# Designed miniproteins, single chains, continued (5): the designs that were tried, part 34

Each design is a single chain, and the fold is of that chain. pLDDT is the mean over its residues in the fold that is shown.

## One batch from the design tools (miniprotein)

Design m17160
Fold by ESMFold2-Fast:
Structure m17160 (fold): chain A 55 residues (1-55)
Amino acid sequence: MLSEEEKELAEKIVNLDTSTLEGFEKAKEISEELKKRLSQERIQEFQAYARELLE
């Protein structure tokens, strides 16, 4: 299960306007930092949570 901090970051990514270059770059930066810090299993949980928010 994701931590509160990880859920907060997922919400930030989902709420970013990725149609803009700035929003897209910010989302990519956060995603890259998470991939460096989290295990592959945690990254999958994060992606599943973010996908749930989008759908």
Scores: mean pLDDT 71

Design m17161
Fold by ESMFold2-Fast:
Structure m17161 (fold): chain A 66 residues (1-66)
Amino acid sequence: RRETEERIARAAAELEREVGREAASLRDIAKRAGVSQATVSRFLRAHGGDREAFLMAMALAEAEAA
């Protein structure tokens, strides 16, 4: 569960960095994370549906690892 969430977060952050936020689709995030689009969608809803807040939190987590 937690590892799947981390994989989705990483995939979203990497895609935003590579192609930009507007070009990063749920399908691309799901493909990179190795999960279904439904799993990504449910994960975003579980975080209150605020994708921007979620992506910012993940960017901060990545910056802390540097």
Scores: mean pLDDT 65

Design m17162
Fold by ESMFold2-Fast:
Structure m17162 (fold): chain A 66 residues (1-66)
Amino acid sequence: SEKREQLIRENKESIKETEEYIKQLEEEYKRTGDERKKLLAGVFQITLGGTRFVVERLEEKVKAEK
């Protein structure tokens, strides 16, 4: 449906932004040795996995409706 396709687009944008932020945190950790940056990157990695799972399920539903 149109509504699900919009949610997929919005969540994919969120995934991209989160991936960029994780990369930034990992690069900061590599430069500074600040373990807090590594821990924060790990938390966002877990969140990213959940968001990817939701997107995959939404895409399956859209495919089934077509």
Scores: mean pLDDT 81

Design m17163
Fold by ESMFold2-Fast:
Structure m17163 (fold): chain A 107 residues (1-107)
Amino acid sequence: MKEAFEKGIEFAAKELNVPKARIKGLLQPFLNLSNGDFGLALKALEVWAKNSRDERGKVLYKLIEKAKELSEEEYYFHLGMAIALVASDIPVEEIEKKYEELVKKYK
């Protein structure tokens, strides 16, 4: 779980030239709410994305739903990539396209 997720973040951060600290900043509120429990933090993030009214949260939830069709290890890797994309400065309308490009490059 955590290792696959962190690899997904590292892969996307490197490919998109996004500082890892920026991605950690997006995760930190959920880690704080979950008292450092990583699994609970990811569940809290998923609930936030599902109920989000902003377009970045909505696109994150779409990517989460797509990733749920994968194996558990691939799910967490793809979740890491999706979070890195949402934490980036990439326009919302380009996020799904960049996600598909990352998936193709990884496979």
Scores: mean pLDDT 80

Design m17164
Fold by ESMFold2-Fast:
Structure m17164 (fold): chain A 81 residues (1-81)
Amino acid sequence: MSEEQKELAKEIERFILSQPNLTLEDRLLAGEAEAIVKEFNLTSIEELKNITVEDLMNKLGLDEKSAKRLHELLEKLVESK
C-alpha cells in the first residue's frame, strides 16, 4: 500500500473514532479503514463518494446493517471536506 493510501486509511479510521456517541460496532468499522482503501484502490477522500452499501457488502463481507452504518460514516467524512 502506498504512503498516500496509508494516510487515507488513517484519516478514515481517525474520522470514525472521532464521531460522537461512538459504539463498539463503530470501533470495529474503524478497523475496516485499511481494507476499504485496499479493496477499492482508493487514492483520495473524494473517491469514497462512489462506494455504495452493496460495494461494502460485496468487497468487505459486511452485513447490510454494518455496511449501511459504514456508508453513513464515509458520507459524513466526504461532506466534512
Scores: mean pLDDT 84

Design m17165
Fold by ESMFold2-Fast:
Structure m17165 (fold): chain A 81 residues (1-81)
Amino acid sequence: EEELIERVKEIIDKLFEATKAGKNDEVIALLDEFEQLLKQLSLEGLKRIEDYILKNRTPETDLLVSILLEEIEKKKEELKA
């Protein structure tokens, strides 16, 4: 799972960069990839990704962070059910 977590972190880093650069098409594509990778994570993996997002957030990325956290919360609820 470490390789998967590392890949998700890379996507998060790219999402932050694309958001700051105003590359909306890239942001949409990266969000789709992020959602697909989240489906493969355990509950512990989801918590690690949530922590990574929270530690790296800035005011400029607040909307993006809200979207990412919402997707993680949805996956956590699916795993609890």
Scores: mean pLDDT 79

Design m17166
Fold by ESMFold2-Fast:
Structure m17166 (fold): chain A 92 residues (1-92)
Amino acid sequence: DYSPEEAKAIKFTVDAVLNGDLEKLELLLEAAKELGEEAKEFQEIIEGLIEAVKNGDEKKYNEYISKLFKLAEENPEVFLKVAMKAYKLYNK
């Protein structure tokens, strides 16, 4: 079971991605960049999500959502680190 703070961070991340919230996606990108090499694949997918939102490319956005959730299932620890860091950045 996730802690209350972990659950809030995951909800923040999922809501940001499903809503195409550009401001929150930029915080997820910053979080992935600060984590460095371990989060590089998450960084690349988040960059793809941001570009698709800016271009209004719904098809490409949905492709990146699928890639993100697959990577999160395969790498849940790193996904949680990205989510937690982004959530902390949002609450500063």
Scores: mean pLDDT 88

Design m17167
Fold by ESMFold2-Fast:
Structure m17167 (fold): chain A 79 residues (1-79)
Amino acid sequence: SKIEEEIKILKEKYEEILKKKDEEEILGFTQSAMAVIGKAEGKTVADNEALKAKAAAANEKERKEWFEKALEIYRKEAE
């Protein structure tokens, strides 16, 4: 299915970014994941600056957990 393909691509891209330790791309993915979670929780993503700051302050475990949660939400919403 299209959603399974997109999830696979996102996982592979995230793994490659982590392998290269590209902080800019890691932060971009983290911010996108946080936006998906916020939208699903009915929160207004009004403060892009706060999301950037939180993404930058997050450790690898937190970023991975948000990414995995965002993929789960994305799968459910796309069905």
Scores: mean pLDDT 73

Design m17168
Fold by ESMFold2-Fast:
Structure m17168 (fold): chain A 83 residues (1-83)
Amino acid sequence: VSDRVMQMMIDAVQNGQTTVGQVIIQSINQARQRGDQDVVDTLTYYFTVDRDRAFQMVMDAARQVNHQDSIQTIQQIRNSPQI
């Protein structure tokens, strides 16, 4: 996944997106608009087949930029039945 896609997911989480599912879907749609099919396929696979992998990818991106608020938000969403 490109740094730009990960940054968009982090930004969406920071801006009060309360479901990782919505953030991932938005990221997939934007990658599709860019013609970045590898990112679309990878995120779609993890989101629909393995939600834990999708959460891990977003979490790894947040940890890479050392953004504690995003890390806490992602963990809270992952532990919530709302996704």
Scores: mean pLDDT 58

Design m17169
Fold by ESMFold2-Fast:
Structure m17169 (fold): chain A 91 residues (1-91)
Amino acid sequence: MSAEEREREELRRRLEELRKRVQERLAALSERYADKTEEELKENDPEAYEELLRLGEAADLLAKAEGLLREGAPLSEVRELLERAEELLEE
């Protein structure tokens, strides 16, 4: 196995793990605020609203990373997107 092939597999595993974390946190927010609008979240629970926005950004970054992996784009670009998504999940 080439170094590039192994790195691609590692990035694919990281993407899957980060996507799972995003999905679990979005599901938890959805369950907790099922009867609330985004406007109600913004005024009544601004921390939850900001987490919702961060999770949305992370999901977008992960979707881009998945697309790049499928297209065989440079792994450095994929890694940067995954690192940004991970930072959003840690903050």
Scores: mean pLDDT 81

Design m17170
Fold by ESMFold2-Fast:
Structure m17170 (fold): chain A 108 residues (1-108)
Amino acid sequence: MAVKEELIERIKAATSPEEVDEVLKFVRENADKLTPEQIRELLEVVDEALRNAPDREMALGFIEIQKLLREKLVEKLGREAVAEWRANQSDEEIEKSKKRYEEILKRR
């Protein structure tokens, strides 16, 4: 509850590199509690904060927050998509895809 709202407030209120580091720490501790939709909303807020960053150190901090949120979003969405894909594929199609990938990697 309120993790997204707390993060939005902290991101918008950050005026120093130290405050950006505190936001990054909060994201690391709470990112697993966020839904994919909440992560997307937070990415928009971070993108705006990054655009308005007054110095390089704050900008680097916001980039690190953005990277962490994107990695968590991809992890959540990717696991669901892979699970759904595997459930809908036959063993023959999976094996065929593996062989095709191996042939692309070995051409000598």
Scores: mean pLDDT 73

Design m17171
Fold by ESMFold2-Fast:
Parts: sequence; structure tokens; C-alpha cells
Structure m17171 (fold): chain A 65 residues (1-65)
Amino acid sequence: GPPPVREGPTLDQIKKMIEASSLEKLETLLEDLEKAFEVQDGSEVEKEIYEHIKKQLEKKKKALE
């Protein structure tokens, strides 16, 4: 399998961290990615992370309503 050691978190690990994150944390991460995309085009991986954060944020907002 892919070597996750010393390379930072894998995409799957990032997605799990996003799913485990609070609403406030997800909003901060979404804003940070949007700011990064304003400076340079996001990679396919970053765009996938952005969509995953957006979807989790929407689910958490609906759960609090």
C-alpha cells in the first residue's frame, strides 16, 4: 500500500479528520482552501478535499437546525 509515514496524512486520513472535525473547524478549513484557490489553482486532490469539507459542513449545519 502507499507509504503514509513522513509524507503527511493520506487523502483518506484527511477525509476522516474532516468527518471528525467540528462545524467551526470545517468552516475555517473551507475558508483557508478558498483563500488558497484565490492565490493559485487548486490541485485535483485539494478540490476533492474542498468538496468533501463542503458536504460535511452542510450535513453538520442541517443536524444543528
Scores: mean pLDDT 73

Design m17172
Fold by ESMFold2-Fast:
Structure m17172 (fold): chain A 75 residues (1-75)
Amino acid sequence: MKKAEELAEKLRQVASDYPTLPKEDVARRAVEVLEEGAKILSPKFAEYAREAREDPDKVAEYIAKGIGELEKLKN
């Protein structure tokens, strides 16, 4: 599925930018991609977005979980 591949690439880009961007900007970008996934692909991504918002220290973990879930959805 093209949309799942696009969202996975966006999350990988956010992860790649993690060392060079402010933590709050990384968390915000990750949440935006996860919320898009929730609207289009699966409500599971809404839970990941909420967890990342509540604990930005775990944003890298939720990016990894989001990418893993998106990889399962691509054909």
Scores: mean pLDDT 75

Design m17173
Fold by ESMFold2-Fast:
Structure m17173 (fold): chain A 59 residues (1-59)
Amino acid sequence: SAADEYLARHAKGKEEMAEKAAEAGLSAEYTAVDDNTVKVKYTVGDETVELVLGVAPAG
């Protein structure tokens, strides 16, 4: 699905993101809600923000 492919691509960058998160005190978690929908849980210090992203299917 489009969501799975999106998450797989972002997973490859998580190792670099972990370093930057440690420096900035932030992190991002990606979760597939639907085949075409990804939820991003963004944590900045003690603040948490959730964003819902529509991803287009491959086509």
Scores: mean pLDDT 68

Design m17174
Fold by ESMFold2-Fast:
Parts: structure tokens; sequence; C-alpha cells
Structure m17174 (fold): chain A 100 residues (1-100)
């Protein structure tokens, strides 16, 4: 079985890729809203919400595994990843309210 540190390494790479995709999608959502393309904006927001939900679940799994192994460094890393996803979720929630 992979260690908590190995799971955190893999997940950090995926979080980095997700945050790059998040920045690109936020620009597309902002442009769609500005141009009145609300159906497109709704689809992009929904897809982003689904991606964030999946990532939050995976971060929680790594956090629980790290707690079980008493790996304080991997706990810290999982908490920081969760904080980054939480900030992204707050941004998406604001975009959701603008579209509604």
Amino acid sequence: MMTAAEKADELEEEVRRLMEEFRRRVKRIDEAIAQGRLDEAEELVREMEEMLDEMERRIKEVLEFAKKEKDKESIRRAVLMGASIGIARMHVSVLRKVIE
C-alpha cells in the first residue's frame, strides 16, 4: 500500500493541475457572463463544482490516512490542499450567485 507521503505527492500534482484548469475556466465563465451566455456559464460552473467535489473527497481520504499513520507532515499538506480547494469553491459559489 502507498504511504501517506506518496499519496500526498500524487494528490498535490493533481491539485496543481486542477488549479491551473480552474484559472482557465474562471476566465471562460467571466467572459460567458459578460456576454450574456448564461447557459454556457451554468455548464462551466456545474463542471467546476463537480471537479471540486471530487478533489475535496480525495483530499479528505488522504487526510484520514495520514491521521491514521500519524504522519504530521502529510496531515499539514492535506490541510493546505483543502484550504486551496476551499478558496476555489468560494469563488465558484460567487459565480453561481451571479448566474442565478
Scores: mean pLDDT 87

Design m17175
Fold by ESMFold2-Fast:
Structure m17175 (fold): chain A 79 residues (1-79)
Amino acid sequence: GIEEFRKLWEELREAAIAYLRETYGDKLSPAELEALIAAFEAHADGLLAKAVAYLEKNPEKLPELIAKIKELLEEIKAM
């Protein structure tokens, strides 16, 4: 259901933030890194809200979106 989509989205968010910390932790100041992460989180929250609203109107698309998020998670974890 939508709850599985939300859980996968949070896993994707956490993986992306970890990637940002590893990739930019030595290239940005701590304040700049936290500002980048905050901007990313705000954008991700907006996208989640829009995706959930879309899925509530188009529940038949839920399996397709879940599959795509799982694929993205595997790609990020492989990096």
Scores: mean pLDDT 83

Design m17176
Fold by ESMFold2-Fast:
Structure m17176 (fold): chain A 65 residues (1-65)
Amino acid sequence: GSGVEFRALEDYKGKYPDELDLKKGDVIRVLESVDSNRVLAENLTTGEKGLVSGRFLLEKTRLLS
């Protein structure tokens, strides 16, 4: 299925085994919402899957981002 795509706002190294590692500019596909702060996502640049905080993701529909 097609997920919503975002870009990583900054580098982030996962602190837990289930967290997704990010590099600024990576394309992140959101697969599902886990809670109010986190989503399950795939880093399309690396092929990794994991949990990521929405705070690190640039929403493509926001012109101020």
Scores: mean pLDDT 72

Design m17177
Fold by ESMFold2-Fast:
Order: sequence, then structure tokens, then C-alpha cells
Structure m17177 (fold): chain A 105 residues (1-105)
Amino acid sequence: SKDDVKKLVVAALRLVGGITNLIIVARRANDQETIRMADQLASLFNQLIKQINQGKFDPNLVDQIRQLLDQITSRANQIADPQLVAEINTARRDILDALAELQAL
């Protein structure tokens, strides 16, 4: 339906926005482990986008993204930068909400 197409577009834009924000925040942190995990997340996202374009949605890939987001959050807490933690948590929420919306379609 037209409503399903609108929901897909909104979820996809939210997903892209969340990832872009996470990569920017990770690079600003100047922590090599956070940057490495953000780059790995970008690679998993490229795989997810390719799958969505093929009409597929792999739960195992979604689980890998969720696990990596948890690792990034854990690393940010170890750095003890409250602003970095807050910005990563905001991006993580947007990514996870978008993934849930895509799975519901």
C-alpha cells in the first residue's frame, strides 16, 4: 500500500540518519576502538541495505548490528565521556527503532 511505502521510506531515512550520526560521533571521540567498531557497523549496514533492495531482511544480520551497538555503548562508558555516551545512546535508539519498523513491514 502507499502507507507501507511511506513507512519504509521514513524507517530507511531514520536508519541512515542514525548511522551517519553514530559515525560522526565516533570519529569525534578520537578513540581507535570506537572508530573501528563504527566502521564495522557501516559495513554491516551496507550488507543490510543490499538485502533490503533484494526484498530480504536477515535477522542474524540485525542481531550482529544490535550486538555491535551494545559494544560501542560499552566502550563509550569506559571512556567516561558523558556527552559521547548520550549522543551514542541517541543514535543507537534511532537505529534500533528504524530496524524494528523495517522488521514490522
Scores: mean pLDDT 78

Design m17178
Fold by ESMFold2-Fast:
Structure m17178 (fold): chain A 86 residues (1-86)
Amino acid sequence: SREELLNEVRKIIADTSLSDEEKLEKLKKLLPSISEKLEEIFEKLRKAKEAIRAGDYASAMEIFKELGVENLAELAEKLVEEYLKK
């Protein structure tokens, strides 16, 4: 179901034991039709994390604005919506 899929996506995104690469691979298996979109989103998240690490919070905020999300829960919902889009 949509709810079960959303819960699995949220679990993967929130899993602090997984690297971003491991999260991306798991999400590609769950959401194969948006694999390219997932790669784009994770590349942007990588850049945002690098900006935060460098103390450049302004650039990180701009990247999150481009992604259209304020937090990881919104990211999960957006990914599931994109996958189920019709």
Scores: mean pLDDT 79

Design m17179
Fold by ESMFold2-Fast:
Structure m17179 (fold): chain A 98 residues (1-98)
Amino acid sequence: SSLLQQSNQTRDQAIQLGQQNPSVLPYVNQTNSGIDSHLNRTQQISDQIRQQNSQSQGNLLSGRINSSGYSSNLQISQGTLQTTQDQLRQQQLSRDLQ
């Protein structure tokens, strides 16, 4: 689906993970900060385009973001979340084997 929807889902998952596991809050904060920074940049670009074309009715944040930097930053944020989840899974397996 849209990059905005994926960003919101990743953020929500990161927040829930941090609430359940306070030890991973630094990774949650890193994930959310990365998403917020890139959404702000994308909004600035969108505003510039709207100023140049008053007929722009498109929601540029809802999957029409053509910024390679946004996609890359989202992937980094998703990777951080995935790594954190994998670390928690390994910790659980280690406890179950004891």
Scores: mean pLDDT 60

Design m17180
Fold by ESMFold2-Fast:
Structure m17180 (fold): chain A 67 residues (1-67)
Amino acid sequence: SMEVEKKIEEIAKKLVEEKHEIPSKKEVEEALKAAGLDPSLAEKVLKKVFEMLVEEGVEALREAVLA
């Protein structure tokens, strides 16, 4: 559901804010369990974390190279 997708994004954002690195699948599974969500969603969370880190890196690169 849309509600679950939003929770996935919240978890991904929290993991990025805390570590600024791609977490292990086990770390993501534990975060999902703590939030009361299915650990099988770990791959979706990892994909969101990766997308967020890539977006952050692209913006930093644009500022450094294109400004």
Scores: mean pLDDT 76

Design m17181
Fold by ESMFold2-Fast:
Structure m17181 (fold): chain A 93 residues (1-93)
Amino acid sequence: VSKEVLELESRLALLTMKAHLAEKIAKKALEEGDLETAKEAVKELREIARELRELAREARELGDERLAEEAEERARRIEEKVKELEEKIKELE
């Protein structure tokens, strides 16, 4: 395994952890009626999804199709969650 691939795998793990934290913050903020905090957490989730898609591009350039597909799948799930959270924010406004 190349050093470059290991660095991408580490970045994938970090981004995944950040996404879990942002999602928990968004859910708790929505439960408490804190729309501003919920919107900021959703913005962070959108940025994480964008970074995961960039990670997938870098992985593909290194020939690691499996890592690219994993990053794309995680980005897709985060994008779906962003849509769900944005709908809930609209309902509370």
Scores: mean pLDDT 88

Design m17182
Fold by ESMFold2-Fast:
Structure m17182 (fold): chain A 72 residues (1-72)
Amino acid sequence: MEKLEEVLENLKKHLGATDEQIEEIRRAFEEGDEETFVKIVVDLYKKANPEISEEELKRIENAVRAVFKELR
């Protein structure tokens, strides 16, 4: 299984996540807050791809939820 740190580095490199956003995602993960974890990551995808459809965002949300569960 992927380590949380590898996932966070990928978000920083590919979606331009700030160090503050990375720490918020890490905190949500450590607290077991799936909804906050998913929200921050999905927001990063939406900001990187402003033309993204609602359907694509739903697919990304589902993938992010799966990653959260796989890492816990």
Scores: mean pLDDT 79

Design m17183
Fold by ESMFold2-Fast:
Structure m17183 (fold): chain A 66 residues (1-66)
Amino acid sequence: TVEEVTVAALFVNTKEIVNGEAVEKGKWNYRFTGADGREVLVTELTVIKKEVDGKVVNTNVLTVEY
Protein backbone atom coordinates (compact mmCIF):
# COMPACT_ATOMS: atom_id res chain seq x y z
CA THR A 1 0.00 0.00 0.00
CA VAL A 2 1.02 3.65 -0.32
CA GLU A 3 1.49 3.77 3.48
CA GLU A 4 4.38 1.31 3.06
CA VAL A 5 6.30 3.34 0.47
CA THR A 6 9.54 5.10 1.36
CA VAL A 7 9.39 8.87 1.72
CA ALA A 8 11.10 10.73 -1.11
CA ALA A 9 14.21 12.89 -0.56
CA LEU A 10 12.00 15.97 -0.11
CA PHE A 11 9.29 15.94 2.55
CA VAL A 12 7.93 19.22 3.89
CA ASN A 13 5.59 19.07 6.88
CA THR A 14 3.24 21.85 8.00
CA LYS A 15 0.86 21.81 10.97
CA GLU A 16 -2.17 24.06 11.43
CA ILE A 17 -5.05 24.19 13.91
CA VAL A 18 -8.42 25.34 12.52
CA ASN A 19 -11.63 25.32 14.59
CA GLY A 20 -10.27 22.68 16.99
CA GLU A 21 -8.99 20.44 14.17
CA ALA A 22 -5.28 19.82 13.75
CA VAL A 23 -4.41 19.66 10.06
CA GLU A 24 -0.99 18.31 9.08
CA LYS A 25 0.20 18.52 5.48
CA GLY A 26 3.31 17.13 3.87
CA LYS A 27 4.53 17.29 0.30
CA TRP A 28 5.56 13.88 -1.00
CA ASN A 29 7.19 13.20 -4.37
CA TYR A 30 7.21 9.44 -4.90
CA ARG A 31 6.44 7.24 -7.90
CA PHE A 32 5.32 3.63 -7.80
CA THR A 33 3.41 1.10 -9.90
CA GLY A 34 -0.15 0.54 -8.75
CA ALA A 35 -1.95 -2.80 -8.53
CA ASP A 36 -3.42 -2.20 -12.02
CA GLY A 37 0.05 -1.67 -13.58
CA ARG A 38 -0.39 2.12 -13.83
CA GLU A 39 2.30 4.55 -12.67
CA VAL A 40 1.14 6.61 -9.69
CA LEU A 41 2.74 9.80 -8.35
CA VAL A 42 2.02 10.72 -4.72
CA THR A 43 2.31 14.49 -4.38
CA GLU A 44 0.76 15.27 -0.99
CA LEU A 45 -0.25 13.70 2.32
CA THR A 46 -2.82 15.43 4.55
CA VAL A 47 -3.60 14.21 8.07
CA ILE A 48 -6.72 15.63 9.71
CA LYS A 49 -7.04 15.22 13.48
CA LYS A 50 -10.50 15.87 14.91
CA GLU A 51 -12.12 15.23 18.28
CA VAL A 52 -15.34 13.17 17.97
CA ASP A 53 -17.24 12.10 21.09
CA GLY A 54 -14.22 12.88 23.29
CA LYS A 55 -11.84 10.80 21.14
CA VAL A 56 -9.18 11.94 18.67
CA VAL A 57 -9.79 10.54 15.17
CA ASN A 58 -7.14 10.68 12.43
CA THR A 59 -8.04 10.76 8.73
CA ASN A 60 -5.26 10.27 6.16
CA VAL A 61 -5.77 11.76 2.70
CA LEU A 62 -3.32 11.16 -0.16
CA THR A 63 -3.22 13.25 -3.33
CA VAL A 64 -2.17 11.08 -6.28
CA GLU A 65 -1.56 11.67 -9.99
CA TYR A 66 -2.07 8.90 -12.57
Scores: mean pLDDT 55

Design m17184
Fold by ESMFold2-Fast:
Structure m17184 (fold): chain A 90 residues (1-90)
Amino acid sequence: SMDEELLEKMEELAREAEEALAAGDGEKALEKILELAELSLQLSDKELAIGGLKSALAAIRGMKAAGKIDPEKADKAIEEIEKKIAELKA
């Protein structure tokens, strides 16, 4: 299904984000996690979409706490993802 293809791409983006973070490229890692969040919004299953967004949120919070990304960029991304989760739950 389309959702299965999206989940596979999201898994690849998560791996690429981890590789970027291991290489010290926090900006690249953030870009990959934001792409994952965008694909999550395309999922037809609302519960899977919320799950993907929560995973992205946890990853960004973790990167911010570790000092791996710009705090201002992290906070903006967190706020937007939290808004999308709230919209899906309404």
Scores: mean pLDDT 88

Design m17185
Fold by ESMFold2-Fast:
Structure m17185 (fold): chain A 80 residues (1-80)
Amino acid sequence: MTLKEQLEKLREAVKANDLEKFKEIFSKIIPFLLVDPTMTLEEFLREVLGVQPDESIIDKLKELGASEEIIKFVEDLLRS
């Protein structure tokens, strides 16, 4: 499965408010982030979700209709 297909499925999980599916897909994408040592988790999420430089990742998730559970999961990741 291509990275592009995984990114589309991740966006679908956000729109569907499916935390379990979001975590499943995200865990499959993390290894790609680890291959690029110059890319942070924040930069990766900005690219994946189409976040503009002046937007927050959390605000973008809220715009996409993400559940509180998905928002909390992403906030906890960004704190790390």
Scores: mean pLDDT 71

Design m17186
Fold by ESMFold2-Fast:
Structure m17186 (fold): chain A 62 residues (1-62)
Amino acid sequence: MAEVERLVREAEKRLDEARTDEELLGILMRTSQELVDRYRDDPALLKRALDRLAERVRRLRA
């Protein structure tokens, strides 16, 4: 939990600071891959983390 929370929060901060759609997509893709690689054995945790990142991106583009 602590490590996944740290990773998601760091990614959300980078997403907030992204100046272009290309930077934002790059951050999202790298973070999603890291989450899958670390948490593929915990699908509920992985889904929650990915949903949180997707919602953050959606709000930033609104």
Scores: mean pLDDT 79

Design m17187
Fold by ESMFold2-Fast:
Structure m17187 (fold): chain A 83 residues (1-83)
Amino acid sequence: MSALEQAQAFVDEIEAEVERLVNDENVTVEELLEFLREVQSRVLALGEQLKAAGVPEADIQALAARLQAVAKKLAEKLLSLKE
């Protein structure tokens, strides 16, 4: 698989997990923070790999926009649990 195809699969997996967490009434702040830290670490590494592989800027920006939307959903869920 190409680097872009692997990145798209990764983002699809993140989107699915975020939908699960957002709809889970029993999710904890700690679980959300742990997931967010893991995702942020992997996203930084992925961005560098895609740039090194010569993936077009437009494709990288499209993936970044999807990840920003997912991060916003997680942040909104996290804030809803913090009083």
Scores: mean pLDDT 78

Design m17188
Fold by ESMFold2-Fast:
Structure m17188 (fold): chain A 56 residues (1-56)
Amino acid sequence: MSSMRQHMVDTSSRTLRSLGASDDDVQRFRQRASTMTVSDMVQYTGQVVDDIIQRN
């Protein structure tokens, strides 16, 4: 469970960076996501990714 959460946080952070998220955005995301359940983190990541794509 912990390793899966860590892997997903790392993967999501890379995705956000690829979409143009700032270092501060990625750091904030990692901090928040590390305390979330896997399901909550997936949903949160999807919302953040969508917002970045919609803005660009």
Scores: mean pLDDT 76

Design m17189
Fold by ESMFold2-Fast:
Structure m17189 (fold): chain A 58 residues (1-58)
Amino acid sequence: SNVEAIARELVERLGLPEEKARQVAEDLMAGTPAGAVAKKYGIPVDELVEAVRRAALR
């Protein structure tokens, strides 16, 4: 699923805890804007965009 693929990228690239990575991925897939998710979890927005892009290639 897209949630699992995005969460995996966040764990692999940023070292996020699996639970936090899954919450981030769920918010993104629910349609929350990347900038809002970035602010909520303290992650650079460019890293969230890259994680989504990389997940789409899996």
Scores: mean pLDDT 83

Design m17190
Fold by ESMFold2-Fast:
Structure m17190 (fold): chain A 100 residues (1-100)
Amino acid sequence: MEELIEEAAKNFNIEKYLEFLEKLGIKPSEEMIKAIEKDPKETAGLALASTSISPEELKELAKELQEDEEAAIEKFKELTKDESEEVKLLTAAVLVSLSQ
């Protein structure tokens, strides 16, 4: 868990994150974007604590995002279907970072 948080924080890229959210059809609030940009490590920790997606599933999905972006987006939507928008936003930040 800790290793995954460190990796996600290290590889966070705001431009790629915003592009991914646009492809998901999600519009983040200004507050959420500022919070994520300010502390990517805290964001990763909160995401992993809140998401129903396991660390192993997130790693596999990150690999899929590099190889087949459309399939990865569809899987992410399915896995997060019943999650709150905030949890989706936090989890998307981790996923995009791990795909770098």
Scores: mean pLDDT 80

Design m17191
Fold by ESMFold2-Fast:
Structure m17191 (fold): chain A 56 residues (1-56)
Amino acid sequence: SAAEIAELEAEYRRQLFKVADEQLEKNGAMTPEAVAEIQKRAQELQKELQQRKAEV
């Protein structure tokens, strides 16, 4: 349902913000390395989101 899809997308956003926060805390700044790791994690989370949405 639309509500289940919205919840999956909300979870994706929460995970992405968590990754960004962890990288900022670890590095003390948004370094190129931190940005690269966030982008990599975002792609992995996006792939998982698409798989989960296909099952709903």
Scores: mean pLDDT 81

Design m17192
Fold by ESMFold2-Fast:
Structure m17192 (fold): chain A 95 residues (1-95)
Amino acid sequence: REEELQRLVEELAERIHRLYAERPLSEAELEELRALGARVAEIVAKDQLSLENAREVLELLREATKRLFPELSEEEIEKLERAIELALQIFEEEL
């Protein structure tokens, strides 16, 4: 399961790296990333990373990835959703 998460993350990271090499992010997309970073910082600034906060962060990352990389296929989005599910399961078990 940790091996599955690692594989999915590596496959998605390589795909995103290739997309970024072919099409660098625009100023508008960079501004969206800055806004996402600020939102994530607000969530973690609650002094306690709960399962709910972790889920909120991962959902924000999922939606941002879909918006910033619309070239991702339905199958690649399913891989992202599976990686998020696995990450949340592992996080819950570490609590």
Scores: mean pLDDT 72

Design m17193
Fold by ESMFold2-Fast:
Structure m17193 (fold): chain A 58 residues (1-58)
Amino acid sequence: SRESREALIERNRASAAHLREYLAQHGSELSPTILLLFQAAIASTELVVERMEEKLAA
């Protein structure tokens, strides 16, 4: 349903925000490879959110 998809979007946005906050606090402690993997995970999650929002708007 639309409502359950909106809840999933909000949850994924919160997850991406938490990962960004973690990188802001601990990014300097991570290896370049691990930092890149975290950045890729954030970007992937944000892309999923964008695509889900587009489908709800259509």
Scores: mean pLDDT 84

Design m17194
Fold by ESMFold2-Fast:
Structure m17194 (fold): chain A 94 residues (1-94)
Amino acid sequence: SSVEEEIKKIIEELKKLAEELKEKAATLDPRSPIARELTSLAQMLEKEVEEAEKFLNDKSKSEEQKKEYLKRLKRGLDSAKARAEELIAQAEAE
């Protein structure tokens, strides 16, 4: 379904964002609070990816449940991107 395809696109965006955060953290002193926050955010996004993949594989879910989940994932991605931009800007200022 188109909803499932949109969920898959967001999963890929979350994976990419997690990788970018890990790469940025690797350029910093690992004892830095910003490096720890970048790593923590990446781990949270990786967990969200695992949960989203489980949701996609669950055949019991209705189309309405999939649409509501997509809305939640979109909000989560937007929030994660905003937080990532903030942390990356702080890291660039070090």
Scores: mean pLDDT 88

Design m17195
Fold by ESMFold2-Fast:
Structure m17195 (fold): chain A 89 residues (1-89)
Amino acid sequence: MEERLKKAVEEVKEEFARRLTQLYLDHGADGASEEELLEAARKLVEDILGENSGTIVPRTPELLKFAEELLKRVEETKARVKAEIAAEA
């Protein structure tokens, strides 16, 4: 039951981490490997969702937009999966 919710959220986090990694590559992350960028992207995604997203200071307007999009997508995914779980309870 809870596993479906966790897995759905995990998939959203993975997709956004990959998207953020590509954004870093496109904007010239000189000296950083793709693996380092992916690790940093995953950490930022976790920070946005796990800590206090309201106090995050993004480096660029693009990162702020990314954070807002991520929060919206996760909330929509949680609501949908939670409704499915509730229907089975």
Scores: mean pLDDT 71

